# Ledger of designs, part 12: designed miniproteins, single chains, continued (2)

Each design is a single chain, and the fold is of that chain. pLDDT is the mean over its residues in the fold that is shown.

## One batch from the design tools (miniprotein)

Design m4415
Fold by ESMFold2-Fast:
Structure m4415 (fold): chain A 68 residues (1-68)
Amino acid sequence: GAEEELKEALEFLNSIKGVKAEVVGKDKIVAETELDEAMRHLLGGVLSAVFPSLEVTVEGNKITIEAK
């Protein structure tokens, strides 16, 4: 379910060099990245494919993940 996918997404994001992910509020993760624009969008696409119960948005240097 979305809760397990959020936990897995948090652990995955924090395993990537140049990415720092934090839980913000109840069911939201915000990841700050040192990645370039192309790599941020690629990562967002991968997250959306791997975690279908999660809504992924890429804005500036940040990726936001929320339960659907």
Scores: mean pLDDT 82

Design m4417
Fold by ESMFold2-Fast:
Structure m4417 (fold): chain A 57 residues (1-57)
Amino acid sequence: MEEVREATEEAVEAARRGDDEALLRALRRVEELGSPEQVEEALRRAVEAAREWGTAL
C-alpha cells in the first residue's frame, strides 16, 4: 500500500534526523496500515538509518 510506504519512509527519515517522537508515530502508522512483515521491514530500515547517522532510536 502507498500509505504503508509513506509511513515507512517517514520512519526512516525520522530515524536519520534523531526525531524519536516522529519515528514512533510513523512506526505506529505502519502497524495500523500494514502487515507484520511490513512493520519488521520499517523497523529494520529505521535501525539501519539510525546506525548510519549515529542516532539513538
Scores: mean pLDDT 75

Design m4418
Fold by ESMFold2-Fast:
Structure m4418 (fold): chain A 99 residues (1-99)
Amino acid sequence: GLKEVKELAEEAIKLAEEAIKLAKQGNTEEAKKLAKEAIEKVIEAAKKLMDVDPSKTLEAIGIILRAIGLLIDLELGGDIAEIAKEVIELAKELLELAE
């Protein structure tokens, strides 16, 4: 249900916030791992939103495509902290859609 979408989005925010902290400390490998896990949680939450509320399918697809773009940026050596901040914004959009 919508509760599970919210829980996944909240988990993504926590993982992304920790990724930002670790990136600032120079722990690049762990920061990248947590940022990737946060993006994967956003994708999972958006897919679950489509199943629970089909009226929000286009919005959920938009979030999935943006999240995939962030995964590509992360793999190409993009700024982990900036990527993680964008993950937090996507997760916040999911929380608003899950109301």
Scores: mean pLDDT 91

Design m4419
Fold by ESMFold2-Fast:
Structure m4419 (fold): chain A 100 residues (1-100)
Amino acid sequence: SEEREILEEALRILEQTLKTVEENKDDPFAVETAIALGLMQLTILLNIAKRKGNEKAAQVLEEARDLLVKAGDYARQGKFDEAIKLLKEAVERVRKALEE
């Protein structure tokens, strides 16, 4: 389904963002850039989901995007473990939606 395809793409984006952040905790610029890129990509998917009337995918993407915004705020404060926790929560929310 198109819903599944959108959510699977969101999962790939979030898993890549999480991996980059975990591997680059000693580089604040790399961490902030990875989160910013993830936010841009999720926003594109959210706009696609909304335009196509896929309300479930849009809701999940909005929740994941909100978590990434908070992760970015923690990363800017140098709180990378808190940022990683929020990224893991975003990944889990998308995974759970794919099981439903």
Scores: mean pLDDT 89

Design m4420
Fold by ESMFold2-Fast:
Structure m4420 (fold): chain A 118 residues (1-118)
Amino acid sequence: MIELSESGGGTFKEGSSVTLSSKYTGDYSGLVLASWWRQKEGEPPVFVASITRDGKTYYSKEYEGRFTISEDKANKTFYLNMNNLKKEDTATYYSVVFAIVDGVPRLVFGEGVKVTVY
């Protein structure tokens, strides 16, 4: 099964940029796509961006142009680059991968990384 190890969270000044990372390990042969979701306190989780194994990207309109998703296959890592941080970007960010494991669709969630903008 795929395992996700996330990093890049912390406390950041408004106007700065941060890159969140999600390293995948284990059996990733069935990996179909990776996505980033955010959850603000008291709000439901919101889709941010996704990337397929062939490099197609999809964005929620709210984040299109300011956030970018990418994959480094050599380093087995998915990234979310967050530019020009706003206080409204304060949230827990989760990487989520969709995989087919033994013919069964699976969602694998990272533990989440907290981003605080002051």
Scores: mean pLDDT 85

Design m4421
Fold by ESMFold2-Fast:
Structure m4421 (fold): chain A 90 residues (1-90)
Amino acid sequence: MEAKKKALEKILELTDEVIEAIEKKDAEKAIELAEEMRKLAEEAGDEALAKAAEDLLKVIKEAAKSGDFSLALAAAKRFRGLVKQRLASL
């Protein structure tokens, strides 16, 4: 349980950093952070959260191509909610 809690807390911290990067339109940083979040969720054995992180990463990559980060910001905030739900369930 401790390893899972530590992973979720780190993913939450990274999610807040992703939101900040998206608000600054720093696509490169947001992509790096989202990839780290996906890896941590996968290592924690949370396949659904890892899939959600991968979906967020795809939305951020599309935002980088279009220059419109509104959907990426919304997706990152939804992902943050999922991480908070998992932490509340521990």
Scores: mean pLDDT 84

Design m4422
Fold by ESMFold2-Fast:
Structure m4422 (fold): chain A 57 residues (1-57)
Amino acid sequence: GAAALEARIRRAIRGAREVLDGPEVVRKVAIHELEELLAQASGELREELERVLADLR
């Protein structure tokens, strides 16, 4: 449901923030996961996803 998707997105964002200064291969994996979730995100969660994704790129 929507709550489970929101929780998944929030977990992915937290994980991505932990690897911002990590190795390129780890950051690329995080980018791919966030890009997949971006299609399902809306509102403030989508904006937060886009910000973290920009920081990873």
Scores: mean pLDDT 81

Design m4423
Fold by ESMFold2-Fast:
Structure m4423 (fold): chain A 60 residues (1-60)
Amino acid sequence: KLKEEIERLAAEARAAVAAGDLAKAKEKLRELYRLLGIEPSDQFIEDAVKALQAEVEAEK
């Protein structure tokens, strides 16, 4: 169940990035990392969103 929630949040974050909704992507990534037992910093989430955005653009 936890693995399914992580996979869903990762997919939602990726979809938000693809839609240009970076605020939603940040929210979903923050939820994902909290489920992994990590309290992410704002800078960590900014960097994670940028990495995900680069991945999504490269996969076009």
Scores: mean pLDDT 79

Design m4424
Fold by ESMFold2-Fast:
Structure m4424 (fold): chain A 80 residues (1-80)
Amino acid sequence: MSEAEQVLKEFKELIEKSLEKLKEAYENKDWEEMEKIIEEYRKESTKLAEKLEEVGTKEQLKEAAELHKKFVEEVNELIL
């Protein structure tokens, strides 16, 4: 696996885990936990995006952007 493929895998795992945690916090009406999860996602996704920009192709960067957009859409559907 290339370094960029590993970063994309980590990004997909981050999104999946973050969505699971957000759904659990939402069911518990734990708004503080939801904010914490979103903040942690922002921090970790930024680090992964920076690494992908260094080692990834334009197509891999586009894939990461599409994954992030899907995450934002799912979060908005959950809370709006």
Scores: mean pLDDT 83

Design m4425
Fold by ESMFold2-Fast:
Structure m4425 (fold): chain A 90 residues (1-90)
Amino acid sequence: MEERERILQELAEEVKKVVPEYADEFIAGARELLEKSTDPREVALGLARLAQEIVDKLKEKYSPEEVEKIEADLNRILARFYRRLRELAA
């Protein structure tokens, strides 16, 4: 539990750098996913859905180039987070 909270805090810092206006919402959703499942794949799928919701909100406000960059940054952050969760599950 404590190590997962540490990973969540690291995820929060990285997401806040990319989408500060939605970081708290995203991390709250991520915490709920981790409380409900220990399966890294289920958590990753849930996080991908949360990230897509944020990207959809950003499309209303930012240019296509800005949205594409943010989406790419979020995908890299999520891939690293998923790798760390898999390492803990192994």
Scores: mean pLDDT 80

Design m4426
Fold by ESMFold2-Fast:
Structure m4426 (fold): chain A 61 residues (1-61)
Amino acid sequence: SMEELEKQLENAKKGLELAKETGSKATARSVVHELEILKEQLSGELKEEAEKLIEEARKLA
């Protein structure tokens, strides 16, 4: 459902914030992997948000 996808996106955002705070490349790579899988199930603004988060996470990985 869309609510479950939004919750997964929110969890990915929290993972990215953790990666930024800790400097963990492993956490950043995990976030990229999860977001790329999630992105295939998203459309519109949610997909654009996921793509932006992937770009940010890749800079940390």
Scores: mean pLDDT 85

Design m4427
Fold by ESMFold2-Fast:
Parts: C-alpha cells; sequence; structure tokens
Structure m4427 (fold): chain A 60 residues (1-60)
C-alpha cells in the first residue's frame, strides 16, 4: 500500500524517494495524499512515544 511504502522510506531515511512518491500521489489523488500525510504524522508521533517508553523499559 502507499502508506506502507511511505513508512518504509521514512524508516530507511530515504527523504528524496518519500517526497517523490508524495508528489506523485498529490497529482493523482490529492485527497488520498492528505489522508496519507495524516497517517504518517500519527505514525511519527507514535514512534516518538514508543522510543521514550522503550528507553524507560530498557533501563534495568
Amino acid sequence: SPLEKLRELLDNGDEEAFRQILSELRKKDPEQAEKLLDEITSYMEDRVREQKAAARAAAA
């Protein structure tokens, strides 16, 4: 899915490919691109929270 591909690119740090795919999606379906951006933003926020939780859990 486009969401899965975008998350994979972010995890790999491939910002150029991420921007290219988002640009293509916006040209084909701007509504879908907006929805995917919202999902990516939520994913990023969840990762920050998980990293903090994991750091606390690993402190043993």
Scores: mean pLDDT 76

Design m4428
Fold by ESMFold2-Fast:
Structure m4428 (fold): chain A 62 residues (1-62)
Amino acid sequence: SLEEKIRELLKEAMDASAKGNYKEAAELYRQAADLLKSLGDEERAEALRKMAELLEKIAEKR
């Protein structure tokens, strides 16, 4: 299901972030956000997009 796919993407994003792979984590959060938006959960989708943007900025400093 899409909900299971979102859960998998979030787990992978959190794992990537824990390992310092911020660019990869950001991309995974963006994928999860796109799926949430397709399900009508625009609030959570926006929150994940903002998280991805923050992680991208952290990656730029390295």
Scores: mean pLDDT 85

Design m4429
Fold by ESMFold2-Fast:
Structure m4429 (fold): chain A 83 residues (1-83)
Amino acid sequence: MSPEMRAEAEAAMAVIYAAVLLTSLRRGKIPSVEELRADIARLDEAIAWIAADERLSPELKAAALAVLEEARAALEAALAALE
């Protein structure tokens, strides 16, 4: 697998992870405060590397970041509601 293809695969996996988190929250499966903080940290790491990764096209980067940032915002809102 080329480095570019690997970066695209890793970005796709991050998007799938974010989509699963969003779907679980929307179905009322609210994680613990500790799980929410851990998931937010993982999304922050993914957002940081995708934003910095020059191997990803601007279009793919923008699409991936949009999903990750939506998931992060939803998790932050859930965390704030739990206190």
Scores: mean pLDDT 84

Design m4430
Fold by ESMFold2-Fast:
Structure m4430 (fold): chain A 100 residues (1-100)
Amino acid sequence: MEELEEAVRRAEEAKRRLEEAIRRGDHEAAVRAAEEAAEAAEEAARLARETGEFELGRRALRIAKEAVMLALKHVEINIPRLIGLILRLIGLELDLELEE
């Protein structure tokens, strides 16, 4: 439970860093923050499947999807990588819905 809550918090912190990077025009930092949010959400989804806390897992995935979508709208680099991240996050979200 604490690990899952920490993974959700990491996704929220990564999204905040992404918003700040976009504001500064730092596209490389924005991509890194989007990746960090996705990694935290993937960890949260794994922990949610192990613990049954699907709502927290879905929350982390939603936060990470929002972060990756913001990066896709504002950055000019690594677009295929960001598209790969959003598709992976959508797949994980569907998996959590089907496993309930």
Scores: mean pLDDT 83

Design m4431
Fold by ESMFold2-Fast:
Structure m4431 (fold): chain A 58 residues (1-58)
Amino acid sequence: MEEEIDRLFEELAKTTDEEEREKIKKKILELAETQNVTRYVGTQLRIIGIELDLELKK
């Protein structure tokens, strides 16, 4: 399960197109909700330079 999220993080790191980055980010968040790790994934996205409202929501 975490392997799928990890793969998406790698794709996000390699993606330079902003629209594709947003799509990958949404896929990561959807998988995180299914796995009940949304808060953890929000932190990971922030570490790789993606700003989310999740920090204010913590």
Scores: mean pLDDT 63

Design m4432
Fold by ESMFold2-Fast:
Structure m4432 (fold): chain A 66 residues (1-66)
Amino acid sequence: MEKEEEEKYKKEMLEAAKEVAKLDGEKALEILKKGAEAEKEGYKKAKEVTLEEAEKAIKEIKEEEE
């Protein structure tokens, strides 16, 4: 069911954004915006983009602090 898949994707996106928000709220908002833009291609892409951007942001923040 499409709605069920959408719900799962949204949960994963929110969890990823929440982790980033604890480190940098502005980065979290940027990631959410990128995810929202990817929603035009579908929720699967939105989830993938959000998770990938979140992972990158966390690593970059750690590297910048280093």
Scores: mean pLDDT 76

Design m4433
Fold by ESMFold2-Fast:
Structure m4433 (fold): chain A 75 residues (1-75)
Amino acid sequence: MEEDIKELKEKEKKLEEEIEKLKKKIEELEKQLKENPDDEELKKELEKLKRELEEIEGLRDIIRGLIKRLEETLT
């Protein structure tokens, strides 16, 4: 159980790193979109990255839930 928790925490850390990368890209595209608010390609790319962020955040939340359940069982 302890080793399983460590593996899940490592996966969580990697997902958080990916989330931070996506957030930075989203911020960069939002800045570009402020300069060019009618750029349809930037809007599409931003929507795509926001969806990817939601999916990865969902996976992180599932892993956090698993860690919590395992830790609660461990007292």
Scores: mean pLDDT 81

Design m4434
Fold by ESMFold2-Fast:
Structure m4434 (fold): chain A 55 residues (1-55)
Amino acid sequence: SEREKLVEEYQKALDEVIKAIKEGNKEAFDEASKKLTELYKKMQERRDEVIEKLK
């Protein structure tokens, strides 16, 4: 499902953030952080769609 794919991508982005912190790679950290933010917004939009369908 799209939700499962979003969760997997979010977990991968979290791993990228942790790796960037450990390596001190500012650019990789910024890129992974942006990806996490975008994925979080998509997950919020999916939640809002479900709430609308429950009305």
Scores: mean pLDDT 78

Design m4435
Fold by ESMFold2-Fast:
Structure m4435 (fold): chain A 62 residues (1-62)
Amino acid sequence: SMEEYIKKIEEIIRKKAKELGLNLDEEKVREFAKELAEKNPETSLKAIEEHPEEAIKLIESL
């Protein structure tokens, strides 16, 4: 389901943020994950798996 993709994207981002010692706004993480998953869930998940640090930078700019 779409919600499963959103949760997977959120989990990867949160894990990477924790590894880097960064605190992210959970609502911004949720919104970012929703927007990505709604556009293309499979491609978005793969992109986040490959480039989680880039996702964090985008979220910080929100």
Scores: mean pLDDT 84

Design m4436
Fold by ESMFold2-Fast:
Structure m4436 (fold): chain A 68 residues (1-68)
Amino acid sequence: GKVTVTITGDKPAFTSSGKILNKGESISFPASSAVVSFSSDGKTLVVKDTATGEQLVASAEDVEISVT
């Protein structure tokens, strides 16, 4: 299974490896190692791959999350 994050709004998302994701782009993480969390105000999404240590930080209102 995969956790896929798609950027739907104008705010870019950033990975800990330095990748920038713009509107219309997507990134997938293995569902077995992905941890999805939101900031206490619900405005920031963080996805961490616990197997690699890679993190994605995005505006929660500017993304769509799909789990397959």
Scores: mean pLDDT 86

Design m4437
Fold by ESMFold2-Fast:
Structure m4437 (fold): chain A 75 residues (1-75)
Amino acid sequence: MVEEARELAERAARLLLEAARALKEGRLEEAERLAREAQELADRAFELARDDPEAFREIHEYLGRAQREAARIVE
């Protein structure tokens, strides 16, 4: 379960960065689709890790880094 949560978080982070790049390039429809997929995967990752505070913290840190990188791409 924890491993599955980490895999989902990694996929969510990747899609989030792809969404940011698509948005910067003006590919609005693609960016919206990728961002939605990223959010769904992130929500599932947090749900799987809800009973494990350490895993939850790791996912929070990982996705937080991806969010900051995505913000830099979109600037």
Scores: mean pLDDT 84

Design m4438
Fold by ESMFold2-Fast:
Structure m4438 (fold): chain A 67 residues (1-67)
Amino acid sequence: MSPEARELLMQEVEKTMEVIKASIELKVAEKAGDKASAEEAKKKLEEYAEEAQRIAAELEALLAAEK
């Protein structure tokens, strides 16, 4: 695996962890009735999920191009 592929893989793992954390924060805020925190967590969840998908696509494209 190239250094570039390793960096993208690490970024994908990091963003996936951020998505999981935001998902948990959203559920906690919803159970507590904290609408403001729930909206913030939902926005972060959507943003991190989009970034994770982008990084995953870049990693797949890079791995497909490696020979």
Scores: mean pLDDT 81

Design m4439
Fold by ESMFold2-Fast:
Structure m4439 (fold): chain A 83 residues (1-83)
Amino acid sequence: DILTEKGLQKLVEEYKAQIEKDPNDYVAQLLLGETLYRLGKYEEAIEYYEKAIEILKSSPESLGRSLLLTAAETNLKKAKEKL
């Protein structure tokens, strides 16, 4: 598969750089959480999912926000089930 551990580690670095540039980028927060989950770093994944949820809850109501919030909550639950 094209997504090796090395590839996932590079994605972690790229998403962390995006978050440093824009801490309110909930998409980067979610993608970092998902990448950490794939690396088996469940505790770290939980932290970024929770940050994304906090940003989404403070954002204006929309269908897109509601769908992303549901996805983030689902991913958070899956990560917590791995602990």
Scores: mean pLDDT 82

Design m4440
Fold by ESMFold2-Fast:
Structure m4440 (fold): chain A 55 residues (1-55)
Amino acid sequence: GEIEELIKKVKEEALKGGVSEESAQETLDRMLKNANDEELKEILEAIIEDIEEAK
């Protein structure tokens, strides 16, 4: 789904930025547990934008 695609993008960008896959997965798991789909989408999109702006 849409959320799954955003999660994949965040993981790929985090790995490119030197963040470990384990660290990225732990952060994503924590967000998935605590946020609804709408909140999670906003958080994931913000993370992607921050990563892209930092390049």
Scores: mean pLDDT 73

Design m4441
Fold by ESMFold2-Fast:
Structure m4441 (fold): chain A 55 residues (1-55)
Amino acid sequence: MTPEEAARAAREGARRGELTPEQQEVIDKAYKTHGDEASAAAGRALAEAVREQGG
């Protein structure tokens, strides 16, 4: 999995207000496989989605 895929999954989950077990596993594996790069990408996508939902 790529950092971009992890970021997309995180953003989709944040918009819906929850993550499915499958999406959570995708994010977890991306962090484990790509380390800090995947973590940074997913974190930024999550922050962006939360900011949009929070107004």
Scores: mean pLDDT 62

Design m4442
Fold by ESMFold2-Fast:
Structure m4442 (fold): chain A 86 residues (1-86)
Amino acid sequence: MGLKKLKEEIEKKIEELAKEAEKLIKEIGIEEAKKKIEEKLEKEAKELKKLLTEVYRVPEEEAEKIVEEFKKKTKEKVEKIAKELS
């Protein structure tokens, strides 16, 4: 079932972005890392919306909600890591 695979891929993307954020924070500091992660998150969000609508054939409105949730969860996890490393 496509939606279960999609959820798994979204969770993996969130985890990958969180690990990248942790690495960047340690290398370049919190402020610069957040800027780079925001740029990457925006690109990943656009790619996810395209995947949802073109491959999984999710309705546009539902795809936008999934993308918004992905962005929220990623930002929340990055903020938590930033607090733990500050």
Scores: mean pLDDT 81

Design m4443
Fold by ESMFold2-Fast:
Structure m4443 (fold): chain A 82 residues (1-82)
Amino acid sequence: EIEKLKKAIESVEKAIQALKEGNVDEAIRYLKEAAENTPDPELKKAIEGAIKLAQEGRYDDALITAESVLKRLKEKLKELEK
């Protein structure tokens, strides 16, 4: 679980960076990878929402959603590593 969660965090961080750089296709690939590695159903659904927003050209909304997911994933990792 912890290893998958770390991979999800890394993938979301890369997706956020790609969105900020305007590399939307790369961001969508990283978000898909994050969704595959996210064990939490609600967080996985949020990542899928960010993918849809990016695909629809709603990049600011996708970025906000991805940043929110990243914060929640990091919080969950911190709780598991205590």
Scores: mean pLDDT 84

Design m4444
Fold by ESMFold2-Fast:
Structure m4444 (fold): chain A 69 residues (1-69)
Amino acid sequence: SMATKEKQLKALKGGLEAAKNKDEVAVLAGGRELIELGMPELGRELIELARQKDFEKAVELLEKAIEEL
């Protein structure tokens, strides 16, 4: 639905801002939110990247997800 896509986009943009700020706690929270919003593969990958502190890859992943949404 459009409402789901808008919520997914907001979560992706929030995760992107958190990743740019290297805020591990916020990126982990964003990954969990993406799982709940029906993007479980992306959310789990984001959580793994946050745990590895690979914020550069997290930014790239989220930018691509926003472009594809």
Scores: mean pLDDT 88

Design m4445
Fold by ESMFold2-Fast:
Structure m4445 (fold): chain A 70 residues (1-70)
Amino acid sequence: MEEKVEAFKARLDALGKEYVTRDEVLEIAREVGMTEEELKILQEILDSLGDKITREEAVEAVRVALKLSE
């Protein structure tokens, strides 16, 4: 779990953006090895945040999705 979160943070930080889209978050999450089940939960969380997502919101959404998929 921690390895996926840290990999996600590194990829997100490499974008250098203040805000990211839901699609960008899902693509990075897929690249760091999140399963389709984890991605489905992540998508539901991101749908509640809208299209303008902060780095902190994206990281927290990934953590929650990984925790809920256990």
Scores: mean pLDDT 81

Design m4446
Fold by ESMFold2-Fast:
Structure m4446 (fold): chain A 72 residues (1-72)
Amino acid sequence: MAERALEIAEGLAAKLSNPELKEKILEGGRLAAEYARALEEGDEERAAELEKELARLEAEVQRLGDEELAAA
């Protein structure tokens, strides 16, 4: 499961032209993989921290997309 999340992120990043957005997507995949591992290990505290980091990264990706759209 964890490995699959990273693979999906890599696939999405490969289709993106914006290098900053690509890097953010790849980071999201890494965090998602860590989150899945924490869940499998029963480390709920670590999973909760990673959930917050994923939510912040999602917000950043959305802001970058919105800013680029507004600039166009």
Scores: mean pLDDT 73

Design m4447
Fold by ESMFold2-Fast:
Structure m4447 (fold): chain A 68 residues (1-68)
Amino acid sequence: MSLLEQAKALYQAFLYYKKQGKDLLAAGAYSQYETLYSQLSEAEQKELEAWIKELEKTGDIKYVPLVP
């Protein structure tokens, strides 16, 4: 699995845990997501941002950045 695919999976896990009210698990998933995001190339970061925007269009989830 690529770093980009791992980042997408962690972002989905973050949103899932936030929806469930599992804030500690959501924070853990988001922390891992941020670590992988920082390791992505500029092109991969752009692809990830486009993917997140598409998730918002489905109406199922909202992007909510978790800042400690």
Scores: mean pLDDT 75

Design m4448
Fold by ESMFold2-Fast:
Parts: sequence; structure tokens; C-alpha cells
Structure m4448 (fold): chain A 83 residues (1-83)
Amino acid sequence: STQARIEELKARLEEIIEKIRNAKTIEELKKLVAEGNKLLDELEKLGADQSELQKLVSQLTAAALIAIGDIIDEELAARKAAE
């Protein structure tokens, strides 16, 4: 059913969001964000609820921004320790 497919894709997207939170490089993060966006596109095409899609987009974006910040902070700390 369409609903079963939507729930499957949502579960896969939640797994991708968790992987984004644990990303250690910008290259890994870029690949995970691209995969998440493909899943979001498929959910939209299947007619997933717009408010639920908005929430998932927000969660993916927030996870990616936090991961970028953490990676930058780790690089800055490493550079400061080298001085």
C-alpha cells in the first residue's frame, strides 16, 4: 500500500538523519544529505502529508547544520591545540 511505502521511506529517512548527526567529514555529510533529499522527493511524489514533510525537512536541515558546526568546531580545536 502507499501508506506502507510512506512509513518505510520515513523510517529510512530517520536512519539517514541519525547518520548525519554522527558524520565526521563534510564529504560524508554531503552524501547523506543528498540521500535524504532523494527520500524526501519520493515521499512528496507519493503524496505524504505536507505538515509531516515540512517536519522531516526541518529535522534533516537542523541535523545537517549541527553536524557542520561540530565538524568545524573539531577542526578549530585541533588547529588551536597545534599552536
Scores: mean pLDDT 86

Design m4449
Fold by ESMFold2-Fast:
Order: C-alpha cells, then sequence, then structure tokens
Structure m4449 (fold): chain A 56 residues (1-56)
C-alpha cells in the first residue's frame, strides 16, 4: 500500500518532503519509493511520474 499512497500524493503535486510529513515516514523512504515508482512507469523525473499517474 505504501507505493500507492506515495503515487497518489505525487499525482496531487506534493513534494517528497510533504509526502514524508503526510505519511509519517522518513524522506529517505519516500525517495526510495519514488525511484521505484519512476522505474515502474519508465519515466526519468518526478514531473513525468506525476503526468503518468494523473489520468484525469
Amino acid sequence: MLKQKVAELIAQGKSQAEIAEELGISRATVSRTVKEIMKGLAVKSVAEARARLNRR
């Protein structure tokens, strides 16, 4: 579930720091999770990940 929650917050335009605060996890954990999401989406940036996750 963590990846889905992080992906939803990225789609909302939240920064990694904001995601860490919203979910009560370390910024290192967010960074690691964001990298895994980007690999899964085959994108090179958080902005591209946001575009791919925002399907509306």
Scores: mean pLDDT 77

Design m4450
Fold by ESMFold2-Fast:
Structure m4450 (fold): chain A 85 residues (1-85)
Amino acid sequence: MAEEKRERAEELIEEAEKAYEAGNYEEAARLYEEAAELYESLGDEEKAEEARIKAAEAYLKAGNLEKAIELAVEQLVEAVERVTK
């Protein structure tokens, strides 16, 4: 189960990178978000954080400033809460 989810998350990251290189930034952002959710479900907070940051960057490239800012703020708040007691 966990191995299947991990392979799926890695596949989504590769697809997101290809979409980003092709200029399909909104699609890349959605794929990165899906990968982040899978990594979070696996307890891999580090990879989930990396994927969310990439999603925010992709939304920014797509011109979707609202989603880029919202996702970046959510990621920052979550990271701070993880460190805070």
Scores: mean pLDDT 79

Design m4451
Fold by ESMFold2-Fast:
Structure m4451 (fold): chain A 69 residues (1-69)
Amino acid sequence: SRLRKLIEEAIKQNLTVKEFAKRYAKLFNIPEEMALESIKAMAPTAEEDDPISRYEKTLLNGLRRLEAA
């Protein structure tokens, strides 16, 4: 899936939560604020400057739920 590839690339590039949210927003054609809210809904303690790799398992679990629906 495109989202899985985005997560893999973000981890490989050592992106922050903020930078990942920006790419997520572009992929889904939504505002960056909405993308960041989606990430925080899955990982409430996530801060913008945190490395996205800290939340890899949480994001992949979210993706599995979307793919199962």
Scores: mean pLDDT 79

Design m4452
Fold by ESMFold2-Fast:
Structure m4452 (fold): chain A 58 residues (1-58)
Amino acid sequence: MKLNEEEKEEALKRILSYPEDSERGRAFAVELLRQDPSLLEELERVNPELAAKLREWL
């Protein structure tokens, strides 16, 4: 299930809107990354620390 460019941008904004220590935010991010793994590359460009943490849950 692949997101288009606009959907990816919106998904990244939502992921970044959650605190890094948010369990809800982490669950949401992991679900989206499982849906489209290319989001992880975009997230790593914007917030590499968060991307590294999410990799532990994938």
Scores: mean pLDDT 74

